# Designs tried in a protein design run: designed miniproteins, single chains, continued (4). Part 55

Each design is a single chain, and the fold is of that chain. pLDDT is the mean over its residues in the fold that is shown.

## One batch from the design tools (miniprotein)

Design m13893
Fold by ESMFold2-Fast:
Structure m13893 (fold): chain A 98 residues (1-98)
Amino acid sequence: VSLVLSALNLLANDKVSEANDILKSIEEKKVPIGDVVKKENQDLILKRLKKVLNSSSEESAREAYYLLKGLLGVYGPFMDPDFKQELENIKKKLKEKF
């Protein structure tokens, strides 16, 4: 299972402490590019991010924001333009929650 997908699933369920162990790994090491550029993973990333945005705590929204900021900074040039645009929009909305 993708580290990005695992972290987002935990954040979508407000399991911030469990997500932090995975988030530290993502921040310290680059995740495989396939985790963020494969279309099957992109759909799951968007689904989980929308759940964080719509139903999660301020703390989960904050962690998801910084994860997205990092992913866009590192992998943005390799993303589908439509996917990148949706992530930028979600990132902006997450910032408004905290």
Scores: mean pLDDT 75

Design m13894
Fold by ESMFold2-Fast:
Structure m13894 (fold): chain A 110 residues (1-110)
Amino acid sequence: MDKIIVKVYINGELVAETYNGVPGYAKPSTATGTAKVKVEVTLVATGKDSKEGDREVEVLLNGKTVASKTLNLKIGETKTVEFTIDNLKKGDVIEVKIDGETVASVTNSG
């Protein structure tokens, strides 16, 4: 997996930020009911480890894929995956996978 920054937003609030191989930021989400989820993927311009090309981004709710998109990323480029969860509940787990590897995980606290 290449070095990538992933940011997860729920209803416009940043709830997770991860850099590949580094422990990331996590904030509890208290969203319930209809929730808008945005995943931003940025390819890091490190010059050594960053490769341009297609990345498969999957978003899972409680282990089931709810959104999937292939993003063609250039160095320094940010692309997004957006979707709506109609009935987000306390204890729901949102995971982001890139090329089959889990890069972010958020447990909804409300």
Scores: mean pLDDT 74

Design m13895
Fold by ESMFold2-Fast:
Structure m13895 (fold): chain A 60 residues (1-60)
Amino acid sequence: GKEEGIKAGLEGAKAVGLDDGAGARAAASMGFYDNGDEEAARAANQGKDGKEAVENLLKA
């Protein structure tokens, strides 16, 4: 489901070294968008740290 897709996206970002850059935010946003959550995707992109935004959403 949504959590699985987002978790996979976050792990992928870590693997390629996209820690907190625009690439990490884009990857997180794509994961949310593909799972049909445009609000979460937008929040991840607008967050000061896309990686942290995804991690917080995974915990929620």
Scores: mean pLDDT 54

Design m13896
Fold by ESMFold2-Fast:
Structure m13896 (fold): chain A 62 residues (1-62)
Amino acid sequence: SKEIEEKKKKLLEEGKKNSYDRGLQYILSVGGTDKEMEKAKKQDEKGMEKGKKKIEELKELE
């Protein structure tokens, strides 16, 4: 159970971080604007949703 809980937490954090980091890298490459920062934040939210779905899949594998 502890190992599964750690995997769930890591997947959620990785999903969030990876989505935002890609957005941030894009902004840095083109000289960012407020609109591009907002886009990066929306990508972060998508990462969180993907993480939640992976957690649900792990729950079904229990």
Scores: mean pLDDT 59

Design m13897
Fold by ESMFold2-Fast:
Structure m13897 (fold): chain A 66 residues (1-66)
Amino acid sequence: GTPLVILLALGEITIKQRDNASISVTNTLRDHRNSSPGFLRGLLTQSLIDSGIDKGNAEKIASIIV
């Protein structure tokens, strides 16, 4: 989403990290659409961290999405 594009433009993440994070977020939202907001936010945060996004940025992005 928009926050990932901004992080890429600022040089805080790589193109690969942005692409992996975008795919991971989309898949998590699709597969867990019936989950509670709190559980989904936790999954999104972990998916972003696993994609190479730091914990602080991952938590901010997950909070924007959920």
Scores: mean pLDDT 71

Design m13898
Fold by ESMFold2-Fast:
Structure m13898 (fold): chain A 88 residues (1-88)
Amino acid sequence: SLTPEQQRLILNLKTLPDPEVQEKGIEALKNKDYEKLAEILADYYLKHRTPELIAFLASLTGVPAEELAKITDKEKLRELILKALQSL
């Protein structure tokens, strides 16, 4: 069974406007493939820096929104997200 934090993450993934990103992200989470999920989220965020997505990643990582906005390196962002996912 999924933890409450993992269930909340699934709900947040379902708010993303791209159905392919939603499906791949939820699949990665269900398979506990946190490296793949972190890659998907980092790639999507760098292409779609909406206030809603910034708020989601700030909540997930514990990194303030203003600091996330400064990150342009995909690998650095991927590692931050991966660390957060591994702590769920």
Scores: mean pLDDT 80

Design m13899
Fold by ESMFold2-Fast:
Structure m13899 (fold): chain A 94 residues (1-94)
Amino acid sequence: SAAAEALIARLEAARAAVEAAETVDEVMGIFDQAALAYYLFVAEHAPELTEEVRALLEERSRQLREAAANGDLEGAKRIALETLDWLIARVREL
């Protein structure tokens, strides 16, 4: 769908932004916006998956905040990139 293609493009742009990020705060900001966009897409197209998606995103956000609290930029980027790659794959299946 056009909506799925638009979300994939947005998530791929977020992935590139995470790779270019110089601070953990930048990684967190990019991730939060991308995660919200994905959550809203799922709520519209597959509402039965909303609670499972929320739980996953909350857990990934927790891990990302933990890395950020430790000043671990490389760890924060790895968590964000791994999650974004997973979200992109999941949009392709919806």
Scores: mean pLDDT 89

Design m13900
Fold by ESMFold2-Fast:
Structure m13900 (fold): chain A 71 residues (1-71)
Amino acid sequence: MRLRFESGIEVEFEEVEVDGKTYRRARVTLPNGVSFSVRVPADASDEELLAALQEHLRRLGVPLSKPEEIE
């Protein structure tokens, strides 16, 4: 699943396994080409993943607007 925000921020959601444990990862690409990732346990809710993502973006001073879901 991929989300694109009106600010041009793109977020890709994927499932990753690290040391035999599954996590949900949000990979974020900013319009300037800077990318980073936020990871939560696989049993975390979509709200928890989005909250972690919003907190990280807030710390970077990047505004989040309405998400647009794309494949």
Scores: mean pLDDT 68

Design m13901
Fold by ESMFold2-Fast:
Structure m13901 (fold): chain A 87 residues (1-87)
Amino acid sequence: SNLEVQRKLEEIIEKLVNGDPEAEADLRRLLTEVFGFDEASADRIVAELKKTREELNKDPNLSKSIKKQILYDKLVELVDREYRRRA
């Protein structure tokens, strides 16, 4: 369901902010298995999200809550952009 997908995305974003080494693999799996993206599209989304995370991590004063919100919004933007390209 949409709510279950949103919850999984929020859990993955939490793991990404916390530096969980499995978070990137979990994200790639969700993008390919649930969203139906090919490996190349998933890799582009993951790479762009990682760049955003690196930029946020340069500011040690940003709270984890703010980082999670920014990364979540960026992920939603990237997914929407990829779907619009396919339509």
Scores: mean pLDDT 83

Design m13902
Fold by ESMFold2-Fast:
Structure m13902 (fold): chain A 101 residues (1-101)
Amino acid sequence: MLSVDEMADRALEVLTRAEARIQALQQETKDPRAFRVSAQLGAWQLALSILRNVGKISRDELLDFLRRLIEQLREMSKTADPETKAILEETIEELEKIIEE
């Protein structure tokens, strides 16, 4: 079983990689939809970083945060361009694997 800190660290790594991929895609395509998704991912990454830095989050609180994040990523994927949607779907799969550990 992953510790709370290990779970938060893996989720932050997943979000950081997704953000980098979407930023690269936004520079290539200049699609405003990719920019909007990038901004939303950045906000979630900041929120998770703050929760980690507080150092008092329970496992259940972190799991609830990650489940809400996954739901929001699914909503974002519905209006995303095909390439951004693929990145979001891969990100959802990686986050679900973290929750299942």
Scores: mean pLDDT 82

Design m13903
Fold by ESMFold2-Fast:
Structure m13903 (fold): chain A 78 residues (1-78)
Amino acid sequence: SMAAQAARDAAVRAGKAAYEGNSEEAITWFQRAADYAAQGGNPRLGQAAAQSAIDYFKQNKPLQAEVGAAGAYGAGEA
């Protein structure tokens, strides 16, 4: 359970870094989350989730641009 909690805490830190536009820090924390998830006995799920997030930041940096576009579309429909 400690490894699962550490993975969750690392993912939260990654999310905060992403929100602040710090892609390098976000990637670092997502990698740490994957490592902690692997130690907690679910390496496949943790690694896949972290790799998807890392790939997203590398391909779609900044995350805020795509989130902003989705928000504008949703606001127009609301």
Scores: mean pLDDT 60

Design m13904
Fold by ESMFold2-Fast:
Structure m13904 (fold): chain A 60 residues (1-60)
Amino acid sequence: SAAAHDELVALGKEAAALAREAGELGRQTAQEMERIYRSLPVAEAVRRIREVLERARAEA
């Protein structure tokens, strides 16, 4: 859906920002998120990327 697609784009921008701030761990996290959104249906990719971001933020 368009809403899921827009959310995926927003999550991708957040992942890129996190990668810049978190150094190597952030780069690895962003790479994993990029792989997810390329290989899964948009709705499933959004769910998986949210999980990855929540895990990364929990370490802050």
Scores: mean pLDDT 72

Design m13905
Fold by ESMFold2-Fast:
Structure m13905 (fold): chain A 81 residues (1-81)
Amino acid sequence: SDEELSELEASLLEQLDVLDKQLEELKKNFSLEQLESNRQQLLSLEKEVEALGSAASDELRNKLLDIQVQDGLLNIKLALQ
């Protein structure tokens, strides 16, 4: 249903926002346990967005891409330090 899909997208966007905040926290207070937890959550969210296929909004896809970029940049930064 359209309502079910809308609620699922809202939930996924909220989970991505939580990851965004956790990535910002990791930049201030690094934790390997939190980094691994965040990466497992990102992998799960990637699979859920992929499962939506063409039903996924541009907003959801763009937010996922932003988080993927932020995770990649953090990984590069950690490898250089």
Scores: mean pLDDT 84

Design m13906
Fold by ESMFold2-Fast:
Structure m13906 (fold): chain A 60 residues (1-60)
Amino acid sequence: MELSEEEEKLIKEFAELAKKYLGLNEEDVIKALTEELKSGELTLEELKEMKEKVEKLSES
């Protein structure tokens, strides 16, 4: 894959949070985010922002 190890780690961390707080399937989230990052429909910075928003929900 064209993604770096850091990008793959961030996707997996987000998928775990999305499963826990949003009830989404972890494997489906990983697949979708990987495809969107590879196609350029999602940037690494946007993924970081999404993760931070979900983390804030958990800490509220």
Scores: mean pLDDT 77

Design m13907
Fold by ESMFold2-Fast:
Structure m13907 (fold): chain A 80 residues (1-80)
Amino acid sequence: VSAETGAGAVSGVMSAKESGASLDTAISQAEEAGADSDQVNALKGLASASPDTIDTAESALESGDYDGAAEEVSKALSSV
């Protein structure tokens, strides 16, 4: 999976969470849409292996720090 593809998938999950959808629902929708196993594993990794990172990225997005949010997400994906 390219870094751009991973970032896009995470952005989609965060957007779904902001709209009140659950992470489980977002993962299921990604699977139904034809996301490959690497994309699904990255989303599950963020939800299960690094839950605090999602909260940190969300807080950064809410304060308008998009660069900081992207950096934390990249670290989480790299640590799996």
Scores: mean pLDDT 55

Design m13908
Fold by ESMFold2-Fast:
Structure m13908 (fold): chain A 73 residues (1-73)
Amino acid sequence: SMEAQQALQRVQDATAAARQASPDDAVGEARRLALAVGELREIAKQASPEQKEQLLQAARDGTDAAEELNARI
């Protein structure tokens, strides 16, 4: 539970950072977000059904932000 909450927070923080990233920071922030999303998806595999939905939605939002950031490079 706590591990899932911390991973969720990391993805949310990385998503916000990616959306605010300057062109000079874009590659680093995209990589950070991709790693955080990967960790969250692994944790989601063992989560409760209710928690899994929230975690997978955050992972999807993070993936979308990373794709949007990469499209601007």
Scores: mean pLDDT 84

Design m13909
Fold by ESMFold2-Fast:
Parts: structure tokens; C-alpha cells; sequence
Structure m13909 (fold): chain A 108 residues (1-108)
């Protein structure tokens, strides 16, 4: 799972760097889907990798001014949050990531 998540994150970042917003959103959706699956399986390391990957995509999108990509990342993070186990640290980590994306969007 971690390797598949990292691959999806890398593809999303590459798409952002290339200016391909549609492909970036596609890989963000795949990254969030894999992270939700990891959450349902209790794979905490894979969930953290997914949240980290989504934030990396949002930061790259921020550098390019792609608000729609940042919004797609936030939707993915919110989907992950809704599917998390009752793990306080992981819930707070996901909430922090969502707040980060709001901060990035407001700074544009």
C-alpha cells in the first residue's frame, strides 16, 4: 500500500509541475482512494503517507496558483478523515492537513 500511495503522489506532483490540472486531480482522487482503503485496513503508516502526499501536492499547486488542485486535495483529506479509525493522533494529523490547505488557498 505505501508504495502505491507514494507512486500516486509522485504522479500528481509531476502533473502539477507540467500544468496538467486534470491529470493532477485524477491522481489526487486515486491517492485519496488508496488512503481510504489503508484506513479501513488499519494501515496507519500508509494513511500517513497518503496525507503527506496530498499535502505535498497542495504545496506544489500553491507554487503554481492552481486553486482547483488545492481544493481537490482538501476534498481527498476530508474523505480520509471520514474513514479514519478512532485514532486521536491520526485524526488530528488529518485535521491539521485540512487546515494547511485552507491556509494555502487563502494566501492565493
Amino acid sequence: MVQEIKKAAKKAIEAVKEGNVEEAIKYIQELSRLSVEAARQGDIQAVKAGIDGLIDVAEEAYKKGYVEVIQAVRRGLMRILRNLPDDRKLVLYAVGAILRTIGLELDL
Scores: mean pLDDT 88

Design m13910
Fold by ESMFold2-Fast:
Structure m13910 (fold): chain A 96 residues (1-96)
Amino acid sequence: MEAKREEVRRILVELARLEAAEDYEALEALVEKHRELLAEFEAELLARAAAGDREALELAAELHAAMLLAMGRVTPAEAEALRAALAAKWEEALAA
């Protein structure tokens, strides 16, 4: 688990850098390369978020948006909006 989390952390940092640089081709390639690892980690983050981990909630939203962007399911602008909307919506659900 620890080594897997450290690897995902490095991937998330690189995804953020590529998104800031608007290098969407490299972003897509990175997500596709690590798709299974990222999907497994997203599931773990969502389980932790359900248990009250707000950091996990934000990371899950970030990861979900990045994966949808890489799959061509959303535009870069939609991915940015989706991150904010998911984090807010899940935070409300956890507060209820």
Scores: mean pLDDT 71

Design m13911
Fold by ESMFold2-Fast:
Structure m13911 (fold): chain A 87 residues (1-87)
Amino acid sequence: VEAFRQAAIDFLDKAPEMSPEELRAALAEMIALARATVPAEYQPAVEAFLRLTTARLIELVERKDYEAAAELIAEGKAALDELAAMI
């Protein structure tokens, strides 16, 4: 769980500097890590969170709306802390 939380935070920190292609590749790696490290009962919620957050980040980066992307990243980090507390 802690390894996943740290990797997810690192992903979110780097996300504004990534291309849409890099964001999609990072999503695949994060889903694989979640499946390896998160308890099975929480995996669907974590995968949904990763997919939805990454899709929104891609849209914002394509629009060059880096201010909204930074706000979404802050919200994502808070959601990760809440998820980690439930596990």
Scores: mean pLDDT 77

Design m13912
Fold by ESMFold2-Fast:
Structure m13912 (fold): chain A 107 residues (1-107)
Amino acid sequence: GVEEALERIRELGKQAVEAAKKGDFEKALALAKELYDLGVRYAFELYDQGKYKEALEIVEKTIEELERIRKTMEEKGAPKEYLLEIDIMIGLLLIIRGVLKLLLKKQ
């Protein structure tokens, strides 16, 4: 369900932040990519079911967790190339969020 998906997203986000705090930027980025893939997959499955509000909740939570990872990595001195990969993932999710918000206005 949506609650289990949101909790899994939070758990991956926490793991990525802890890796970043320890200076393990490679692990933090790998977990951020796993989090992004999971969020996109859940959002797409909900979208296919016409559950646009629930899909939006998944997308917004995934953005929130990626922004938290990005901030922690930047504060700990992660390479700019790693931060750019997270920025690209956030940018793509912001586009998906915009589409879902437009679809919700038509209901």
Scores: mean pLDDT 90

Design m13913
Fold by ESMFold2-Fast:
Structure m13913 (fold): chain A 70 residues (1-70)
Amino acid sequence: MKEKEEVLERLRKVQDEALRIGAENPEKADEILKKMTEYAQKVGDAIFKNDYEKAREIIEEAEKWLREVK
């Protein structure tokens, strides 16, 4: 339960940051939204399979991608 909450909280923080970056870079907003949606779906699939290690890995990839977009 706590692992799921931690993963979901971390995903939420990444999504919040993505919204901020998209607001500052309107030309990239659609790309950011699409990519974040794909990562959120992958994290959801990993959680459904109780694979929290994979969920964390996907979140790390999302965080890295978001840093590169800046």
Scores: mean pLDDT 82

Design m13914
Fold by ESMFold2-Fast:
Structure m13914 (fold): chain A 79 residues (1-79)
Amino acid sequence: EEEKKKEEERKENFGSALEYIAERIAEALKADEKRGEKAMEEFKKKVDKYASEQSKELAEGIKKEAEKALEKAKEKAKE
């Protein structure tokens, strides 16, 4: 219940939204790498929707941070 509330707050903020979605992507990766990649694509699309005129650069930064988290999870899966 409280977690649900916090997730709503995270979506309200770009920085928090990145963390929230990165956690979901990491969970998907643990189950299946393809699911994690699909979750990453969904995340990128959501970031683009959050982005507006001045936020294309912010969107790029957010996507890059999410991709770094995804790569870290994939590296652990390979080991």
Scores: mean pLDDT 63

Design m13915
Fold by ESMFold2-Fast:
Structure m13915 (fold): chain A 65 residues (1-65)
Amino acid sequence: SASREVGAVLRLMGVALEIGASVVKTSDDKLEVRFSGTEEQEKRLEEAAKEASKESGLEISVVRE
Protein backbone atom coordinates (compact mmCIF):
# COMPACT_ATOMS: atom_id res chain seq x y z
CA SER A 1 0.00 0.00 0.00
CA ALA A 2 1.03 3.62 -0.49
CA SER A 3 1.21 4.24 3.28
CA ARG A 4 3.58 1.27 3.82
CA GLU A 5 5.69 2.42 0.87
CA VAL A 6 5.96 5.98 2.27
CA GLY A 7 6.69 4.61 5.77
CA ALA A 8 9.53 2.37 4.54
CA VAL A 9 11.11 5.19 2.50
CA LEU A 10 10.81 7.61 5.45
CA ARG A 11 12.53 5.04 7.72
CA LEU A 12 15.42 4.81 5.23
CA MET A 13 15.62 8.64 5.15
CA GLY A 14 15.73 8.70 8.97
CA VAL A 15 18.60 6.18 9.12
CA ALA A 16 20.44 8.13 6.38
CA LEU A 17 20.02 11.39 8.33
CA GLU A 18 21.30 9.72 11.55
CA ILE A 19 24.41 8.40 9.75
CA GLY A 20 24.93 11.53 7.61
CA ALA A 21 24.28 9.72 4.32
CA SER A 22 22.96 11.36 1.14
CA VAL A 23 19.93 9.88 -0.64
CA VAL A 24 19.92 10.69 -4.37
CA LYS A 25 17.18 9.93 -6.88
CA THR A 26 19.04 8.74 -10.00
CA SER A 27 15.89 7.91 -12.05
CA ASP A 28 12.10 7.56 -11.56
CA ASP A 29 12.57 4.07 -10.03
CA LYS A 30 16.13 4.26 -8.59
CA LEU A 31 17.65 5.68 -5.41
CA GLU A 32 21.33 5.73 -4.42
CA VAL A 33 22.42 6.11 -0.78
CA ARG A 34 25.95 7.52 -0.49
CA PHE A 35 27.88 7.76 2.75
CA SER A 36 31.34 7.79 4.36
CA GLY A 37 31.59 5.63 7.46
CA THR A 38 31.87 2.18 8.98
CA GLU A 39 30.89 -1.32 7.83
CA GLU A 40 28.33 -1.37 10.68
CA GLN A 41 26.70 1.80 9.31
CA GLU A 42 26.73 0.23 5.81
CA LYS A 43 24.86 -2.84 7.14
CA ARG A 44 22.27 -0.59 8.82
CA LEU A 45 21.72 1.36 5.57
CA GLU A 46 21.54 -1.89 3.55
CA GLU A 47 18.82 -3.25 5.90
CA ALA A 48 16.75 -0.05 5.65
CA ALA A 49 17.29 0.11 1.87
CA LYS A 50 16.19 -3.54 1.46
CA GLU A 51 12.90 -2.88 3.32
CA ALA A 52 12.29 0.36 1.40
CA SER A 53 12.98 -1.43 -1.91
CA LYS A 54 10.64 -4.33 -0.97
CA GLU A 55 7.74 -2.00 -0.03
CA SER A 56 8.20 0.59 -2.82
CA GLY A 57 9.50 -1.45 -5.76
CA LEU A 58 12.35 1.09 -6.11
CA GLU A 59 15.88 -0.08 -6.90
CA ILE A 60 17.98 1.16 -3.99
CA SER A 61 21.79 0.92 -3.86
CA VAL A 62 24.13 1.75 -0.96
CA VAL A 63 27.58 3.15 -1.83
CA ARG A 64 30.31 3.57 0.79
CA GLU A 65 33.02 6.15 -0.02
Scores: mean pLDDT 81

Design m13916
Fold by ESMFold2-Fast:
Structure m13916 (fold): chain A 98 residues (1-98)
Amino acid sequence: MIDDDIVLELAKALAETSKNPKYRERFKEIAEDIEKNRGKDPVKVTAAYFALLTLVMDLAMEGDEESLKEAIEKLKDNPRAVKILEEAVETGKWLRER
């Protein structure tokens, strides 16, 4: 089950660690959308979560491994967040190689 707090923490970490300003701004927008809809609209939070995963996969496909590694390190005390991020990164890498 997806926890709104975990999704928000993921989006905030990626907004801080992403080296490309375009990705940084988009992760920030996702974080703001989750914050606005948290506890109010679960459909919008779920949509923001899928947008987050898609952007992580795109970032992994572009090979920005340092930004992703820094996000994992930032989230190290939240193993559920790390697992979600690692799975999205591996999916993005798989899509790039296929």
Scores: mean pLDDT 82

Design m13917
Fold by ESMFold2-Fast:
Structure m13917 (fold): chain A 55 residues (1-55)
Amino acid sequence: PVNPGYVRRLAVESGLEDEYNDILDRLVAGELSPDEAEQQLSDLEGKSLKLLREK
């Protein structure tokens, strides 16, 4: 289970806020299923954590 608020915080801190907003916009538009959005948010969490470790 992905926590969207936690992923958003990580995305903002890592400079990936635009990717986070794109996932949510596509979910709201019906272009992503909830399961697809959860998978993409999980991928974004891992990407954000990797970038934050490089600081």
Scores: mean pLDDT 82

Design m13918
Fold by ESMFold2-Fast:
Structure m13918 (fold): chain A 69 residues (1-69)
Amino acid sequence: TRERGIAALKELLALLEARAVTPEQAERLLTLAYLSGVITPEEAAALGRLISAGDYEGAIALLREILAR
């Protein structure tokens, strides 16, 4: 559901802020958010790229913008 997708993005945000995210957790949470319709494929790809590059501040900023919608 959309509510579960938002919860997944909030969990991802908390893990990124704590510098505790694993690639498997990021993939799971982004997939759940995408399947719940709360992010676009482009947003999911952008978040995945930022996390893979270690740009956690960029990922946090984008997640905050998405959650502010």
Scores: mean pLDDT 85

Design m13919
Fold by ESMFold2-Fast:
Structure m13919 (fold): chain A 80 residues (1-80)
Amino acid sequence: MKEERRIEVAERIAEALLKAAELLPPEHAEKLREAAERIVEGARAGDEEAVRAALQEVAETIASLPEEQQEKIQELFDSL
């Protein structure tokens, strides 16, 4: 159950990131999609460090966006 639950949570986070990527310019969208794949892959492998690193990349990518895009992503996450 523990590993299955972690994978389910990772898949939900990845789904949210893929939806957020659709709202962003292609360059930033690609980074979010790559991070989403790493989160799911790391969770399936039980690699907590890889998942943590991917989540940090997501945070850095979002922080590098203009405030307007950051607000849209936050609104999307709040609606999911």
Scores: mean pLDDT 78

Design m13920
Fold by ESMFold2-Fast:
Structure m13920 (fold): chain A 96 residues (1-96)
Amino acid sequence: VDRLLEIAERLEEIAEMAKDPNLKEGLLSDAESLRQAAELYEQGKLKVEDLIRGLENLVGELRKMAEQTEGELKEKLLEEAERLEELVEELREELE
């Protein structure tokens, strides 16, 4: 849960760097979705399989956003996608 909240905070910081208002809104929406997922997971209202699926979808979205950006913004988006992929791997190991 703490890692989900930390990623959400970093996405909010990346959103502040975005000059494209659509990209900024998308990142803020993704951060809010992560905060909601973290809360639902803590409350036992979200299954780990559903959390994994949501995180995998977010990884795809962040990589797509990175393809539309350059420089530091692209690098930061790819770093957050990698952190989410690592978290997904850890969650999958907990299911086995």
Scores: mean pLDDT 81

Design m13921
Fold by ESMFold2-Fast:
Structure m13921 (fold): chain A 74 residues (1-74)
Amino acid sequence: MSPAQLPSAELLLALALHEIRRTPPEQLEEMRKGLERGVEQLLEQLKAQGKLTPEREAELRAVLAEALAFIDAR
């Protein structure tokens, strides 16, 4: 995925929730770690490229928080 072509926060959240819903309970902890790592790596890459805006960081962090809350509720 190109940093410049990231989907909207709503679409990213919808995709994350869809994947969590399809993930067996025994793999939810691995998925949680994967999501946390993925978002941190993406933020690092955007920052390194000079393309990270405060709004984009807030969107990605909000998507991660909601996805993790959904995992924790299961």
Scores: mean pLDDT 76

Design m13922
Fold by ESMFold2-Fast:
Structure m13922 (fold): chain A 96 residues (1-96)
Amino acid sequence: SLSEEAIEAARNLDTEKLREIMEEAGVPKEVIELYVEQIELRKKNPKLAEERTKELLASVGKDLEEMKAQLKELGLDEIELDLLAMAEEVARRLAA
């Protein structure tokens, strides 16, 4: 799981700070690039970022609208969905 500082950097769309925190934590470069690319996509093209997150969540049997409703109850936003989708992709690659 990401540290609270990494999650905060992602919520602020601060990809430089996110990369720095993950590098200091010893996260592999390929994993860092997955998270950074998704957050950069969210900043540049929110619609395409949501579609990518939707596809990744669907690949593990999760529905985007149900996840949005669940996050709203927790006071969390679409950035948390991006981070969850990337965590699922990392878990899938580690299981292979």
Scores: mean pLDDT 82

Design m13923
Fold by ESMFold2-Fast:
Structure m13923 (fold): chain A 102 residues (1-102)
Amino acid sequence: SMEEVKKAIDELIELLKEIAKTLEGDLKKNLLLAIGMLEKAREEENVELAVSIAVAILRMLSRKNPEAAARFKEAFEKFLEVAEPFLSPEFVEGARKVLAKI
């Protein structure tokens, strides 16, 4: 349901805010901006946008902070399961390919 998707996005935002507390400089700034975009995607009920933002966050974290990326990857996999009914199969496959490379 959309309520479960919104709850999953709230859980991602909470985790990302905790991760942001451990970061500094441009990485922290960019993560906080991405959190704001994720909050907007939640408000607009734009599930595809929320997944796209989560993919961008995962890629950014994997390059700069592998430990944070591992924590976020696990949460993102759970979010993707809940989001899957609202997405095209091609979009889900694309997101899963990013997860598999990290």
Scores: mean pLDDT 87

Design m13924
Fold by ESMFold2-Fast:
Structure m13924 (fold): chain A 90 residues (1-90)
Amino acid sequence: SDEIDEIEEKLRKVKGVGPKKARELALALVNNDADAAIEVVEEILKENPECEDDLEKALEEIFLKYRCKSALAVLDHLGVKALKAAVERV
């Protein structure tokens, strides 16, 4: 669908997100498969942790433009993960 292709293109512009992972994430987001979207994002961040801020920004823009609730679920997951990591440093 046009929406999947537009979301994939946006994700591919994030440095550290490869074409295969961009496609897998776009498909999960459009299908509202939050668990699959979280899994793909965790794989991206495991290989390229430096892209987290740019990827979060792309996911926010995808949610705002396309209303993909799965993108919001990924952002919530990443927010909880960041808070947990911050607590472990105290």
Scores: mean pLDDT 82

Design m13925
Fold by ESMFold2-Fast:
Structure m13925 (fold): chain A 82 residues (1-82)
Amino acid sequence: SDAELEREAEFLIRAAEGLIDMAKELKRKNAPQSKIQFLLDQAREALEEARRLVEKIKDEKKREELMRRIEELEAEIRRLEA
């Protein structure tokens, strides 16, 4: 159901947000890039799975809202890799 897809996608999006926040904190503290990249890679994997779930949602408005959040987080990952 759409509700189940939304719930699972939101869980993965929140997990990615947490991993990105941890990566930001590590970068602020000048932690090794390998540790930062590990968190960003995990966040990217969570967002890739969230994207697969979101693409199956039939409600166009909900699909667009969740996809926008995924794209914003993907942009944050790219900024942290630069």
Scores: mean pLDDT 90

Design m13926
Fold by ESMFold2-Fast:
Structure m13926 (fold): chain A 95 residues (1-95)
Amino acid sequence: SLKEKVEEILRLVEEAIRALREGRVEEARALLDRALDLVGEALALETDPAIREKLLEVARLLLEARAALDEGRVEEALERLEEARRLVREVLEEL
């Protein structure tokens, strides 16, 4: 269940990156909100403090990406999403 949630977070982040590259900002926002919900669910299942800390950092990066989109800073949002993608992959390797 936890691994499946983290795999889905990765898919949503990758889909958000693709949406932004294609100029679909509102779709990217929706994908970010879904990814944030799943990070919250993953945090509820995870007891390892090191993995929890990484998931909290993923949530922070996704929130920063959303804030950047709200301000029209698409390139900054993409940078934050690429950082989140790398960190989610790291979490998956630990599960």
Scores: mean pLDDT 89

